Designed miniproteins, single chains, continued (4). Designs and how they scored, part 69

Each design is a single chain, and the fold is of that chain. pLDDT is the mean over its residues in the fold that is shown.

## One batch from the design tools (miniprotein)

Design m14380
Fold by ESMFold2-Fast:
Structure m14380 (fold): chain A 94 residues (1-94)
Amino acid sequence: MITFPAGTSTKTKEIEAKAGEKIVVTARSSNDGTLTVTVENLETGEKKTQTGNIAAFSTQTFEFDAGDKSGKYKVTVTLTGNGKLISLEVKAEK
């Protein structure tokens, strides 16, 4: 039995990225909706946001450049719609 709330579903993950890496965010939804992904540098407070549509039981991938700065990043993924995030993967890679 899968119980999911109506409305907004939010997941947060902290990750460390090295200079020159990309922060790759992959999310899967239980229902159709809009994903908003925000990556915040915890040292500078700089935020980058991407938005995309997602279909029920599909995956969506977002990439963010960490640039030339190593540090800790906070990734926030919000699903707007009648569903919830059923998976969230956050990786730092080259």
Scores: mean pLDDT 75

Design m14381
Fold by ESMFold2-Fast:
Structure m14381 (fold): chain A 92 residues (1-92)
Amino acid sequence: MEISVEGFLESGEVLYEGEPTSSVEDALAQVALMLDLARNSGQPLTIKIRSTASREVMEQLAEGIRRIAATLGLRAEVEIKGDEITVRVRRR
């Protein structure tokens, strides 16, 4: 299992490019870092997570992301499509 995490500003500029990991906890830590950066910048952010992980692991990632976003007061839409999770973070 390998998980890659990238964050993009609304402009399409890369905000963050994470080091690939085999750990759900490490992937969530990378996402948390990007969500915190988005909160501090106040700018909309798109995070893409690609993984060869099972659906169960993808659901765990998505749920973890939703909880982190909620804790930070961010409005996030999380969608799983095949081997990719797309997170769209809006201000508020």
Scores: mean pLDDT 80

Design m14382
Fold by ESMFold2-Fast:
Structure m14382 (fold): chain A 70 residues (1-70)
Amino acid sequence: STPWSAESEERKLAQLPALLEEDIARAPEEGVDPELLERIAEILREGIRNRDSEGTLERMRRAVEEYERR
């Protein structure tokens, strides 16, 4: 479990696409709902594109938390 922090946000944003692709690829094998993962992936992709918008980082943090609780 990795807590979300301001100092790690830029590092996570850079690594998120690769991590998501790996987890989505494994989802059918681990019984994770692929629709849930795709919704989380879409939130994170939109967050990367709109990172300067108010609340974007908070929405991304919540998406990551939802994914970690799967």
Scores: mean pLDDT 63

Design m14383
Fold by ESMFold2-Fast:
Structure m14383 (fold): chain A 70 residues (1-70)
Amino acid sequence: SDVETVQRAADHVREGLAAYEAGDYEKAVDHFIEAFRLTGHTETAEKLEQLKKEGRYKEAVDLAVKILRG
């Protein structure tokens, strides 16, 4: 259901933020990519995947956190 999808996305955001606070930027970006995919933000997820492919993990998580904060 949509509620279950939203809950999974929220779980990925929580785990991504915890990884971000721990300095594990690669783990953080993987969780944020999945959260954005689950919520239909496909273009954002693709941008994060491109930054990840380039090894730019900190830039990817900084972008994700900025988007999540509004």
Scores: mean pLDDT 88

Design m14384
Fold by ESMFold2-Fast:
Structure m14384 (fold): chain A 81 residues (1-81)
Amino acid sequence: MISPRIAELALELLRAAVEAGASAETATALALAAIGAGLTAALNGKEEVAIAGLEKALEAAKAGDLEGALAALAAAERAAE
């Protein structure tokens, strides 16, 4: 249902967020946002949109910008609708 690439990127995103010092609340919000974007994209045949959003979120998380990561995932979910 969800591509292996989306699952891989979501796992890398969560790891990067934890390494950046994300709180349990922020890590949970990122996980839920990644699930929302991935599922919306899979249901609508727009998995490339979720992949692009997850890659952007991963870059933000690696830079320590967890709010930017959440914003990228929210934008990807809306674009995948």
Scores: mean pLDDT 81

Design m14385
Fold by ESMFold2-Fast:
Structure m14385 (fold): chain A 82 residues (1-82)
Amino acid sequence: MSPEEQALKLAQKASEAAEKGDLEAFKKYAEQIVELAKQNPDNLFVQAIAYAGLAAVYFAEGDLEKAREYLAKAKELYEKAL
């Protein structure tokens, strides 16, 4: 399975956890995406998904400045990856 496929599957699991209100599971999947991004530093798509996950975690914790900053970075990286 490619790093991109792994990131997408983890993002899907994180989304499902968030919809169910399982914040702890959501954070665990976000952490796994961040770890995958560390293993794939040149993969812009995986980096974009990791920044999006971190933005969502910061938003849930009330750090709106960090959430906006990381979401903007995720969008920029995603556009460069395509």
Scores: mean pLDDT 82

Design m14386
Fold by ESMFold2-Fast:
Structure m14386 (fold): chain A 77 residues (1-77)
Amino acid sequence: GPAAEAAKAAAEKLGFKVTDEQATNISGGALYAAEQGDPVGAGISAYLALKSLGFDVTLGQGEEVGRAIAEAAKALL
């Protein structure tokens, strides 16, 4: 869906190669937080998901991915 596509595109822009399955996993928590009106939680969720998948991400990079997911979800849903 749009949130997973945004997660994949944002991660690839940062140099991380993620699968469609991984993009879906990364987007899930960030989307949930965004739906609760928690943009900070969306960023932290994306960061933690990327770290758990073994990517060497900074908090700032995770926040960029989480923001892209939240923006895509609001624009398309």
Scores: mean pLDDT 82

Design m14387
Fold by ESMFold2-Fast:
Structure m14387 (fold): chain A 74 residues (1-74)
Amino acid sequence: MNELAAEALREAAKKTTNPEAQEKFLQAAEAAEAGDLDKALELALEGMRLSDNPILSVSAVMVVMAAQVDKEYN
């Protein structure tokens, strides 16, 4: 699940034209890979706020939330 969250965050970074949003999504992906899903969510939400692609940004945030739920039950 952490790997899927990181991949979704990297896809959000690739399709965002705002370089600040790209950096936030890449930092969120690194946090997700490290297993720090709380930090990953914080950074993903910052990236979403700065992003000019709301649909892709929302999808990435939802995958991080799903990974948090999966970690709580597994």
Scores: mean pLDDT 76

Design m14388
Fold by ESMFold2-Fast:
Structure m14388 (fold): chain A 102 residues (1-102)
Amino acid sequence: LLSLEQLRAVLRGHNVPEEIIDVILEGYEEIKKVTKDEKLIERAQRTLLSMASLILSIKDVEEAIAALRERLEEFLAKEKDEKLKEVMKKTVERLIEIVKKL
């Protein structure tokens, strides 16, 4: 996996807003605090990265919010770790609040 600084540079290169990058990187660190399972970390981090792609691809705010909520529900349906679920819910709600201001 990329370091957080390398990931920040990649996201900036794709014109992801700094507020969204900050939330994703904070989410990456919070995931690592609640689980040591590398496969769960990778899955959760991939989910957040895919949400950044959705935000860039979907220009309609309401459609983007719906897509983010759907992606979160898919993650929560497959996940058993309650702390990891809570981190993902918090991170996605922060992303949604930023998208509402775009």
Scores: mean pLDDT 85

Design m14389
Fold by ESMFold2-Fast:
Structure m14389 (fold): chain A 93 residues (1-93)
Amino acid sequence: MEELIEEVYRRIRELLEQGKSLLDATREVARWLIEEKGLPKDTAIRLVAEAVARLVREWAEKDPNITPEQAEKLARSAAEGARAEAQRVIDEL
């Protein structure tokens, strides 16, 4: 599972580098995990949420104006949003 979470993290980053929003990147990766990787819905949602949390935590930690507590709060909020969005996409499949 560690290898898969790293692949999810990398794919989200690549989509963001291509100019897609975090929302659109979350949707595309959620679809990919279900349709191409054949993962259960709950597993796909969890992996996307964890990858988004890691990405946001990394961005927040690089900002000297953001405390570690604020970084963790931002990561949790982003993970919750990613979970909700992945669930919507998966419900469409």
Scores: mean pLDDT 82

Design m14390
Fold by ESMFold2-Fast:
Structure m14390 (fold): chain A 75 residues (1-75)
Amino acid sequence: SSARERRLQGGLLLATAERGLRSAEEVGLPADKLEEGARNAREAARLYASHPERQARAEEIYRRLTELAKEKREE
């Protein structure tokens, strides 16, 4: 697919992951939903390989959601 299509898909996945992180921080989410958000963030980071700032943001969200999911699984 084109660079434009990758950017649009990455943006959608990143926005979805950001909403998931916000919900997790404000009201909490079960581990499976946190893991789903982490997968979305990881894929967004992959799609943003040529966009360092957006890739870094996606990687940050992936890390945070993964840590929250691990903590939730340890409860």
Scores: mean pLDDT 86

Design m14391
Fold by ESMFold2-Fast:
Structure m14391 (fold): chain A 67 residues (1-67)
Amino acid sequence: SAEIERLLKELAELTGLSVETVEGIVEALSQSSGRGRETILRLLAKDTGVDLEVLRELLEKILELRK
């Protein structure tokens, strides 16, 4: 999907991570429960310095598009 690719690139630019790393994070989130997802999001926010709410919104949007 062109929309998923666009969001992955946007998230990579925002975090400073590679697109491949971001794809791995999305995959980990897709396989995680609510508590596991929250832990991954908090760790990503701390590591990258990006606002937790911004990360949550973008990643949840990608997860919805991958359904």
Scores: mean pLDDT 83

Design m14392
Fold by ESMFold2-Fast:
Structure m14392 (fold): chain A 93 residues (1-93)
Amino acid sequence: MEEVEKLKKEADEYIKKSRENTQKALELVQQAREVQAEFDRKVAEYKDNPELAEKIRAEGDRKVAELQAQAQKYVDESVENHRKAGELKKKAE
């Protein structure tokens, strides 16, 4: 009985971590959208300076890709934590 309670508590901790990672991933996806929109506007503003517009676009694309990669890392960690929680719950049964 004591061991079952410990496994359930540990599973709940992994579920909490999974939810926190999901929230961080959602925040990063939203940041990526905002960065993309900002850089799209800046590129449009500098349409009379194509060299600067291209540099702005490249910088925006790089920042968006970095944020998307970070979001994917948190998604992957969330999935792994949820899997570990499931394994612990099965052991408690």
Scores: mean pLDDT 86

Design m14393
Fold by ESMFold2-Fast:
Structure m14393 (fold): chain A 63 residues (1-63)
Amino acid sequence: AVSPDQWERGVAVVTRDVADEEGVTPRQLVENRSPRLLAAVDALRDAGAPEDAIKAGLKRATS
């Protein structure tokens, strides 16, 4: 079972990885509503990530 804390960390890692691959900061990636980031977040949501963990993970990546 994946805990909410593990989901939050996973979202943060994925966000940073996508930002690195696109050559932007995580903040820029989120601000620009990157289609690749949106697809990655949708995949995590489909895998069972709760909305609170997604929000917390995105905030963690951009702080």
Scores: mean pLDDT 84

Design m14394
Fold by ESMFold2-Fast:
Structure m14394 (fold): chain A 84 residues (1-84)
Amino acid sequence: SFVDAAKEVRQQAQDLLQWTQSDDGQRNRQLVQQQVQEGLEKLEEVRRLLSETSRTEHPSLKDRSEAYSYLGLGYQALQQAQQL
């Protein structure tokens, strides 16, 4: 489902942020930037799917709100990882 997809990309973004905060991540800043870019592309794909599903299937307000919340948290995690 699009909610599960949004939750998954948020989890991947959060995992990247945690790794970026580690000694290993801080020493591999170029790889962090590459992974942030890949994460942003994944978030955009899920956002596109959510927009299409919202227009065609009229998912519940709860499901849409939850999915957009996960996408927002994912964007915040990637922005924090990029700034470190």
Scores: mean pLDDT 82

Design m14395
Fold by ESMFold2-Fast:
Structure m14395 (fold): chain A 86 residues (1-86)
Amino acid sequence: SEQAERAREAAIRAGRRAVELVERGGTPEEIKQAADEAAEGAQRAVLLDPSLTEAGELARALREAVKAGDLERAAEIARRLVEALE
């Protein structure tokens, strides 16, 4: 559906931003915000398209990595999430 495509694109954009911020030395706050947006967008995409179940699992893992303060792991998960949604 059009709504599922839009949710997927939003999650991809936020995930790419999280990876880019880690690579360019962004602040922990900026990285956390981008990663949280990616996880939220992916969860919305999964609700609209249940075939994206692995993206939902990655979104949960991403949120836990952010809570743990493991920004390097968060970037790795965000990269995988973007690949899963593309």
Scores: mean pLDDT 85

Design m14396
Fold by ESMFold2-Fast:
Structure m14396 (fold): chain A 64 residues (1-64)
Amino acid sequence: GAMAAQQRANDDAIVTAASEAAKQKYRELVAERPPRDDAERGRLETEIVKASNAARKAQEAALA
């Protein structure tokens, strides 16, 4: 039904927003300072996940 199609579109938009935020944050962080050791790689990964989660929540709020 129409509701199921809209829900799928909303889910796709949320996933897309999260993915694009992760890619953008990765590009920004690597361009600013490429990671040199395991601790820096861990911090990079944490910031990417944080940006992805923030974008997901923002998109969910926008669709509510």
Scores: mean pLDDT 80

Design m14397
Fold by ESMFold2-Fast:
Structure m14397 (fold): chain A 67 residues (1-67)
Amino acid sequence: RAEAYAEAAEVVARGSRSPEEFRRLALQMFGDQLRSLDEESVEAIKAVLRRLGKEELLPVLDELVGA
């Protein structure tokens, strides 16, 4: 569900000090689920990252979801 993924992504993003740490934590939390996210879920996560001022994490998210 888009909202649940956005909430989890906010926790991971707030706890991450680098793009590499974000990648590692996201893979640990979501694993293969990252490849099966729908567009709505991906956009919800991107909105959270933009709201937090962590646009540097957007390319990492795109890599993880296969976009």
Scores: mean pLDDT 77

Design m14398
Fold by ESMFold2-Fast:
Structure m14398 (fold): chain A 86 residues (1-86)
Amino acid sequence: SLLEKFKQLAVEAVAELAREFGVPRDVGQQLAGAIHLSVTLGDSVEEALVLAKRDITAIAERHGLPDVGAAVVERLEEIYKQLLEE
């Protein structure tokens, strides 16, 4: 399903960006958890994207990492656009 593909690509993107920005493991796990929760609660990739962007931004802000949050959100939007072409 598109939702399963979104989850896989989004989790991989979060892990990649967390390593690139030197994000603490605990924070990286929280960001990945937000992806899993978004696809569990969302009825579509579009809804999952909205939920993921909200929670990723909130987690990043709580940890003083708004630039990381913005980078993750941008990558999630790119993934969504890629999936929309299928």
Scores: mean pLDDT 87

Design m14399
Fold by ESMFold2-Fast:
Structure m14399 (fold): chain A 70 residues (1-70)
Amino acid sequence: MTPEEKEKYKKYLIEVEGISEKTIENIENKKLSDAEIEMYMMLLFPEGQKILAKLAGVDLSVLKSDSKPL
């Protein structure tokens, strides 16, 4: 992921999804557990979940079960 892509993804999560910059920084630095990352992902739409997963380096297969259709 390029630095420019990272900046755009962070902006999306902050401005569209309402996630704080500090939370995104903690995710990128792997300061959060997988469970904490999943909790944040549950607050996001599918596009935001994909972006967050890329930043966190986690697999979305456990979250893409159609249980949250939005």
Scores: mean pLDDT 69

Design m14400
Fold by ESMFold2-Fast:
Structure m14400 (fold): chain A 73 residues (1-73)
Amino acid sequence: SREELLEELRRLALEGVELLGEMQKASEEELEAAKEKTVALIDEMERQNVSEETVRLAVETVRRQVAELRAKL
């Protein structure tokens, strides 16, 4: 469902933010700001009623990016 995909997107995107933060040696403040921005963007997608297909594509994109980040760490 769209709700399950949005939850998966939130989980993967936050993981990606943490991995990027580790690579960039981000401060606690920078990491927290990035997480807040990420959650706000996904909440906006839910508010704008984006299609299930759009959310699925976002999940696929973020999953690939997270896998690439994991491979570099």
Scores: mean pLDDT 85

Design m14401
Fold by ESMFold2-Fast:
Structure m14401 (fold): chain A 105 residues (1-105)
Amino acid sequence: MSEKELEMLRRAIAKALQKLLGLSPEEAYKKADEIIDKALELARERGLDYITFSDFLRALYEFTKENNLDLKEFLDAVVESVKDDPVEYVILKSIADLILTMFGE
């Protein structure tokens, strides 16, 4: 994943956490950073110094389970957070649909 993709996901996740859990912006970004750090840890266990899409998806799924979040509701909130940007909306909706296909079945 590119640095720009990770920053877009970080912002969208932080906004979703603010809506779903009532977290402050600082707390929400801290949690988003924890997801990214977990993805990096998973990548390093595979001998990689960069985050792949699969590592990110696994970290996100583990986070939703640890916090008793519904994966679909969480992803819907992530997509909703970028609805005013049509390019980011299409990108994040495609990512959310892919995640639900892989883990929501």
Scores: mean pLDDT 78

Design m14402
Fold by ESMFold2-Fast:
Structure m14402 (fold): chain A 61 residues (1-61)
Amino acid sequence: SPSSIEQQINQLKEQATQEFKKRMAAIRQEYRDNPLLWTKEALRAMGDIESELLDGIKKVK
């Protein structure tokens, strides 16, 4: 069975995945007709989600 730490990390990963889907859907809707801005905003959102996930994992350790 996963440890409590592993369970917390898995929950953080799941939350990051759901947030990614939500932000990507919003960016797709807002920048539908502008692929350059879509790409820029998508990359920014990916970086933000990665930072949030890594910070969350660091607090579990």
Scores: mean pLDDT 84

Design m14403
Fold by ESMFold2-Fast:
Structure m14403 (fold): chain A 81 residues (1-81)
Amino acid sequence: SKEEIIKEAEEAIKNAEAGKKLIEENKNATSTKGVARYIAGKLLVIGSGFHGKLLLEKHGKDLPEEIKKKLKEIMKEAGFK
């Protein structure tokens, strides 16, 4: 349903935000835990950006404009254009 697709998109956006937070909080980390969190954040951003790309390609017509804008942003931040 449209509502389920919107919820999935919101989850992708939240995951991208969580990933960016991990990157920012751990960008200067020298500890094993901090470096691992930095890498986890990078992977979360990439995965969420790719998920956003798939959602836009498959379900773009079912998504509100504000959500599509956010998905395009997380996609771009992950290196997808």
Scores: mean pLDDT 89

Design m14404
Fold by ESMFold2-Fast:
Structure m14404 (fold): chain A 97 residues (1-97)
Amino acid sequence: KEEVIKAARELIEVLREIKASTDDPAVKQALDRAIQAAEELIKAVTENASPEEIERAFRRLKQAVRELIQALYDSGREDEAIRVGEAARKLLEAYEK
């Protein structure tokens, strides 16, 4: 669905902006995992993968985002944690439609 791809790309843009602003290796690692998971979701949706494969990619992304939000809070980057959560919420809403 085009809305899922759009929301996932918007999430990737947010994650890349945060990555450019940080030197924290743990935060960078969590960002890279979340970016990779979002790219895998876009690929699964774009290639018309099975519903099971798309759901698996989405679960991986939700886990990576959860870990990233925790890493951002642990690093005192609360504003960025909120921004990531908002972008992820838009993606969840697009996926549920």
Scores: mean pLDDT 86

Design m14405
Fold by ESMFold2-Fast:
Structure m14405 (fold): chain A 94 residues (1-94)
Amino acid sequence: VEELLKKAQEFADVALADPEVRAALIEDVRRTVEELGKEKLVEAAKTEAGLVLLGAAYLVLSTSEDPEDQELAEIILEALREVNPELAELLEKL
């Protein structure tokens, strides 16, 4: 869990430093939810790569004051909690 959190934070830092990377990450997750449903985030969270990317997306969105970004962050956190509740709790406490 500690290694997954560290990887998620590292990817979040990359996205926060590069507006194009940030936009691509958030757009991909948002599009996935809108077109394929919230269940696809749960499927992604069953992989290490998916856990890291969703964790990074949550951290990036948590810095946003946009209500739509906050709603997406909540959806991501719920998907993460279904697969890895310990990681979700650590992300929420940051």
Scores: mean pLDDT 81

Design m14406
Fold by ESMFold2-Fast:
Structure m14406 (fold): chain A 74 residues (1-74)
Amino acid sequence: SRDRGQQMLQQSRSIQQQRDRYINDQRRRADSSSPVMGQAIRISADYSVSGDNIDQGQIRGDQQRQRIIDDYIR
């Protein structure tokens, strides 16, 4: 139906907007952080939006960010 097609387009646009917001939010956090923390956030953000499911990508990105921080501390 036309409603289903419109819903699929809205879903695609929503995913893209969510990616853009996530990247912008992470970059703002990076700009407010130490150089090391900022770099970890930027790398994590780029990884998390690599074309996978957004929720799974964000989780993996957060895990990668934490690993980078842990490696720096240890």
Scores: mean pLDDT 59

Design m14407
Fold by ESMFold2-Fast:
Structure m14407 (fold): chain A 65 residues (1-65)
Amino acid sequence: SVEKVREIVNKAAEESGKIIDETKQRVDEALKAGNKEEAQKIMDEGGKRVSEITKKAAEEIRKLL
């Protein structure tokens, strides 16, 4: 149903937003410490976590089809 798809998308957006906020805070802390390499690693890890959330959401939507 369209409603269930919307719920899955909204949940994925909420979870992704939390990861993005956590990643921004950790990046800021690394940059304040002068560690640009650590900031890059944190950003890359955050991106991977968001990608996995999106993949999981896509799989849940497929189960409804």
Scores: mean pLDDT 87

Design m14408
Fold by ESMFold2-Fast:
Structure m14408 (fold): chain A 61 residues (1-61)
Amino acid sequence: EKKKEEVQKILDDYRAGKITPEEAFEKLKPYIPEDKLEEVRAALEAGDLQKVADIIVESFL
């Protein structure tokens, strides 16, 4: 649960324009599976925050 809250805060900061896509990606790296790093980067650059959240949440299950 704590990891989910940390991820949600990063995504909220990005959505609010407080951080760049590059900063969001760097902050999210510890929560992203190796095989999903490129997919998450592409989703962040596209502004698809739902896809980013789904990939990271699935990695906790």
Scores: mean pLDDT 78

Design m14409
Fold by ESMFold2-Fast:
Order: structure tokens, then C-alpha cells, then sequence
Structure m14409 (fold): chain A 69 residues (1-69)
């Protein structure tokens, strides 16, 4: 629901940051300092990295929905 969606968004952002730390630590550091959009604008864009980040986000959402109580 609305509150649940807000919690999921925050958790997705945390998981995306972890994925960035694994795949591109420098971009992860910029994400922490300047936020998602700014980090993405300043670092070279990588379609493969973006795809991995999306996959990680969907996995977190799926996990939360699967074990919804």
C-alpha cells in the first residue's frame, strides 16, 4: 500500500547502493555524496550496470511481496 511502497523505495535505494559498491565503488561514493541522479550524470553511463541495478531492485521488491505478512 502507500506506506509499504515508500518503505520499499527506501530499501531499493539501499540495495542499489550495495550493488554499486560491488560493481562500481567510485559511483557508489558519488551516490552517497550527491545522490542518484547526480552520481549518474558525473560518472560514465553503463547500460549493463543500470540493468544490474534494476534487477537488484526488482529482487528486493519480489522478496518483500513474497513474504508479505
Amino acid sequence: MEEKQKELKERIEAEQLKVLEELDPELAAEYKRFGRDEAWARAPKNGRLASRLTGASLRVIGDELDREL
Scores: mean pLDDT 63

Design m14410
Fold by ESMFold2-Fast:
Structure m14410 (fold): chain A 64 residues (1-64)
Amino acid sequence: SAAEKELEEAIEKAVATVEKLAGKEAADRVRQESLRIKEESSDVEEALKRIEDVALRAILEHQA
């Protein structure tokens, strides 16, 4: 579906960004959390926001 492709694209973008800024291990955790969010969420808009939040927290924790 279009929604599934949008979530997959958002996850790949988030993971790539986290890998560059926080490293491979942080990126792997963001991928796992984001896939869980995708499976649990019935709302694409909410899932996208939660994926952004997970990625942002991973980056901020690495820089702290």
Scores: mean pLDDT 84

Design m14411
Fold by ESMFold2-Fast:
Structure m14411 (fold): chain A 69 residues (1-69)
Amino acid sequence: MEARREAVRAMMRDAAEGLTLMAEWIEKNYGGGDAEEIGKKVYENMEKGADAILEKIEAAKRELAEREA
């Protein structure tokens, strides 16, 4: 479905933009010391969130495909 692919692409773009802004904020406020360790943990949590969203999108696509078979 073209409309679904466009929606997924827009969602991923917005998520990537949010992660970029967060990375810039961390770099600006925690530029040394334990900042690297803190940054890693924050990114791991955000990455898990993105994976969960992708799984839900794929599940919805499968349901639509099964109904059209």
Scores: mean pLDDT 67

Design m14412
Fold by ESMFold2-Fast:
Structure m14412 (fold): chain A 60 residues (1-60)
Amino acid sequence: GSMKVSDIDRDNVIDMMKGMIGLSDADITEIRNTTTSKQMADVVKRILDDHRKRSLERRR
């Protein structure tokens, strides 16, 4: 079982993440399409991991 998340919860997470990293429109849309806390957590973790990898790969 997973708890449902509200639009306010999603917006709060998006705002917090914007303070930490540059979110793309695709990232924002993916977060807004989540319906459960587990789905939102999984998406957030993937976005953070992807941004970390991009930051490392651009160093030549």
Scores: mean pLDDT 76

Design m14413
Fold by ESMFold2-Fast:
Structure m14413 (fold): chain A 90 residues (1-90)
Amino acid sequence: MKEKIIELVKEVLKLLSKADLTPEEMARFIGLILDIIGAIMEEDYEGVLRSLKALKELVEEMKKRGADPNVAEEILSKIEEGIKLAEEML
């Protein structure tokens, strides 16, 4: 399960290049990704879940601002997969 969450994080990072994020949004996004990686390394799956939910909220804010809805939905799909995987580890 750890490997699957890391793979989803990598896929999300790849999609960021297509998302037309502002520098501020990119900084917030990268910060949350680092929090997820740190929590995975500590086997803190409650922390992983919390940070994935925060990341989901950020992507929803980006959609409301006018970020590409197709790219945002693809990122959200990956985040929701990660949330389900983290919940299974609790």
Scores: mean pLDDT 81

Design m14414
Fold by ESMFold2-Fast:
Structure m14414 (fold): chain A 102 residues (1-102)
Amino acid sequence: NFDQGMDLLSQGDYQQSIDLFQQSLSQQRSARGYYFLGVSYFNLGDYDSSIQYFQQSISLSDPSSRLASQSYTMLGQTYYNMGNYQQGDQYYQQSVQGYQQS
């Protein structure tokens, strides 16, 4: 259940939130579900899985959506945590351009 996964994520129970988000996604794929899987893996320090799921969230999102912007922001943060500042800067730039239509 997605809502239960969100509750566990907010409590810091990242492994159990992953299990529930994966169960939710197996029943109904969603960009939001992939985003929160990415957030859960990010909090566990599994940056490779985190990157994969944020990219999946983006692929299912409208490029101008808030969710796409949030996923690009999280990709930027993930690459920064890995010491890849150039790639992090590129994703932060995508976050601004996709969300801001001006």
Scores: mean pLDDT 84

Design m14415
Fold by ESMFold2-Fast:
Structure m14415 (fold): chain A 110 residues (1-110)
Amino acid sequence: SEDEKARRYIALAGAHASAGRFDEARKLVDEALKLVSEDNYDIKAATYAVKARVYALEGKTDEARKWLDIAEEYLKKSPKSKSALYMLANAYRLLGETDKAEQLEKEAEK
């Protein structure tokens, strides 16, 4: 399915971001967003969280916060999305918000 392909692109985007290939990571995020079903709030939350993480790894804090806010809005519609919770936690840790990251990780582990 298109949603399954989107999940693959999100995973690849995360790997590229961790390797410092930020342009490649952003292209994969954009491709995932084209494929995600309109009502798949789980994948949308995870996708925007990965986008925020890319900007956070680049040191672009304001952009990272913008995409985190969008990811959290989708998470409100799918609050038990473990994937989105872990991706949001990773991005918040990169921004130095360790308490918020720990709360998100704890919620994901319930």
Scores: mean pLDDT 86

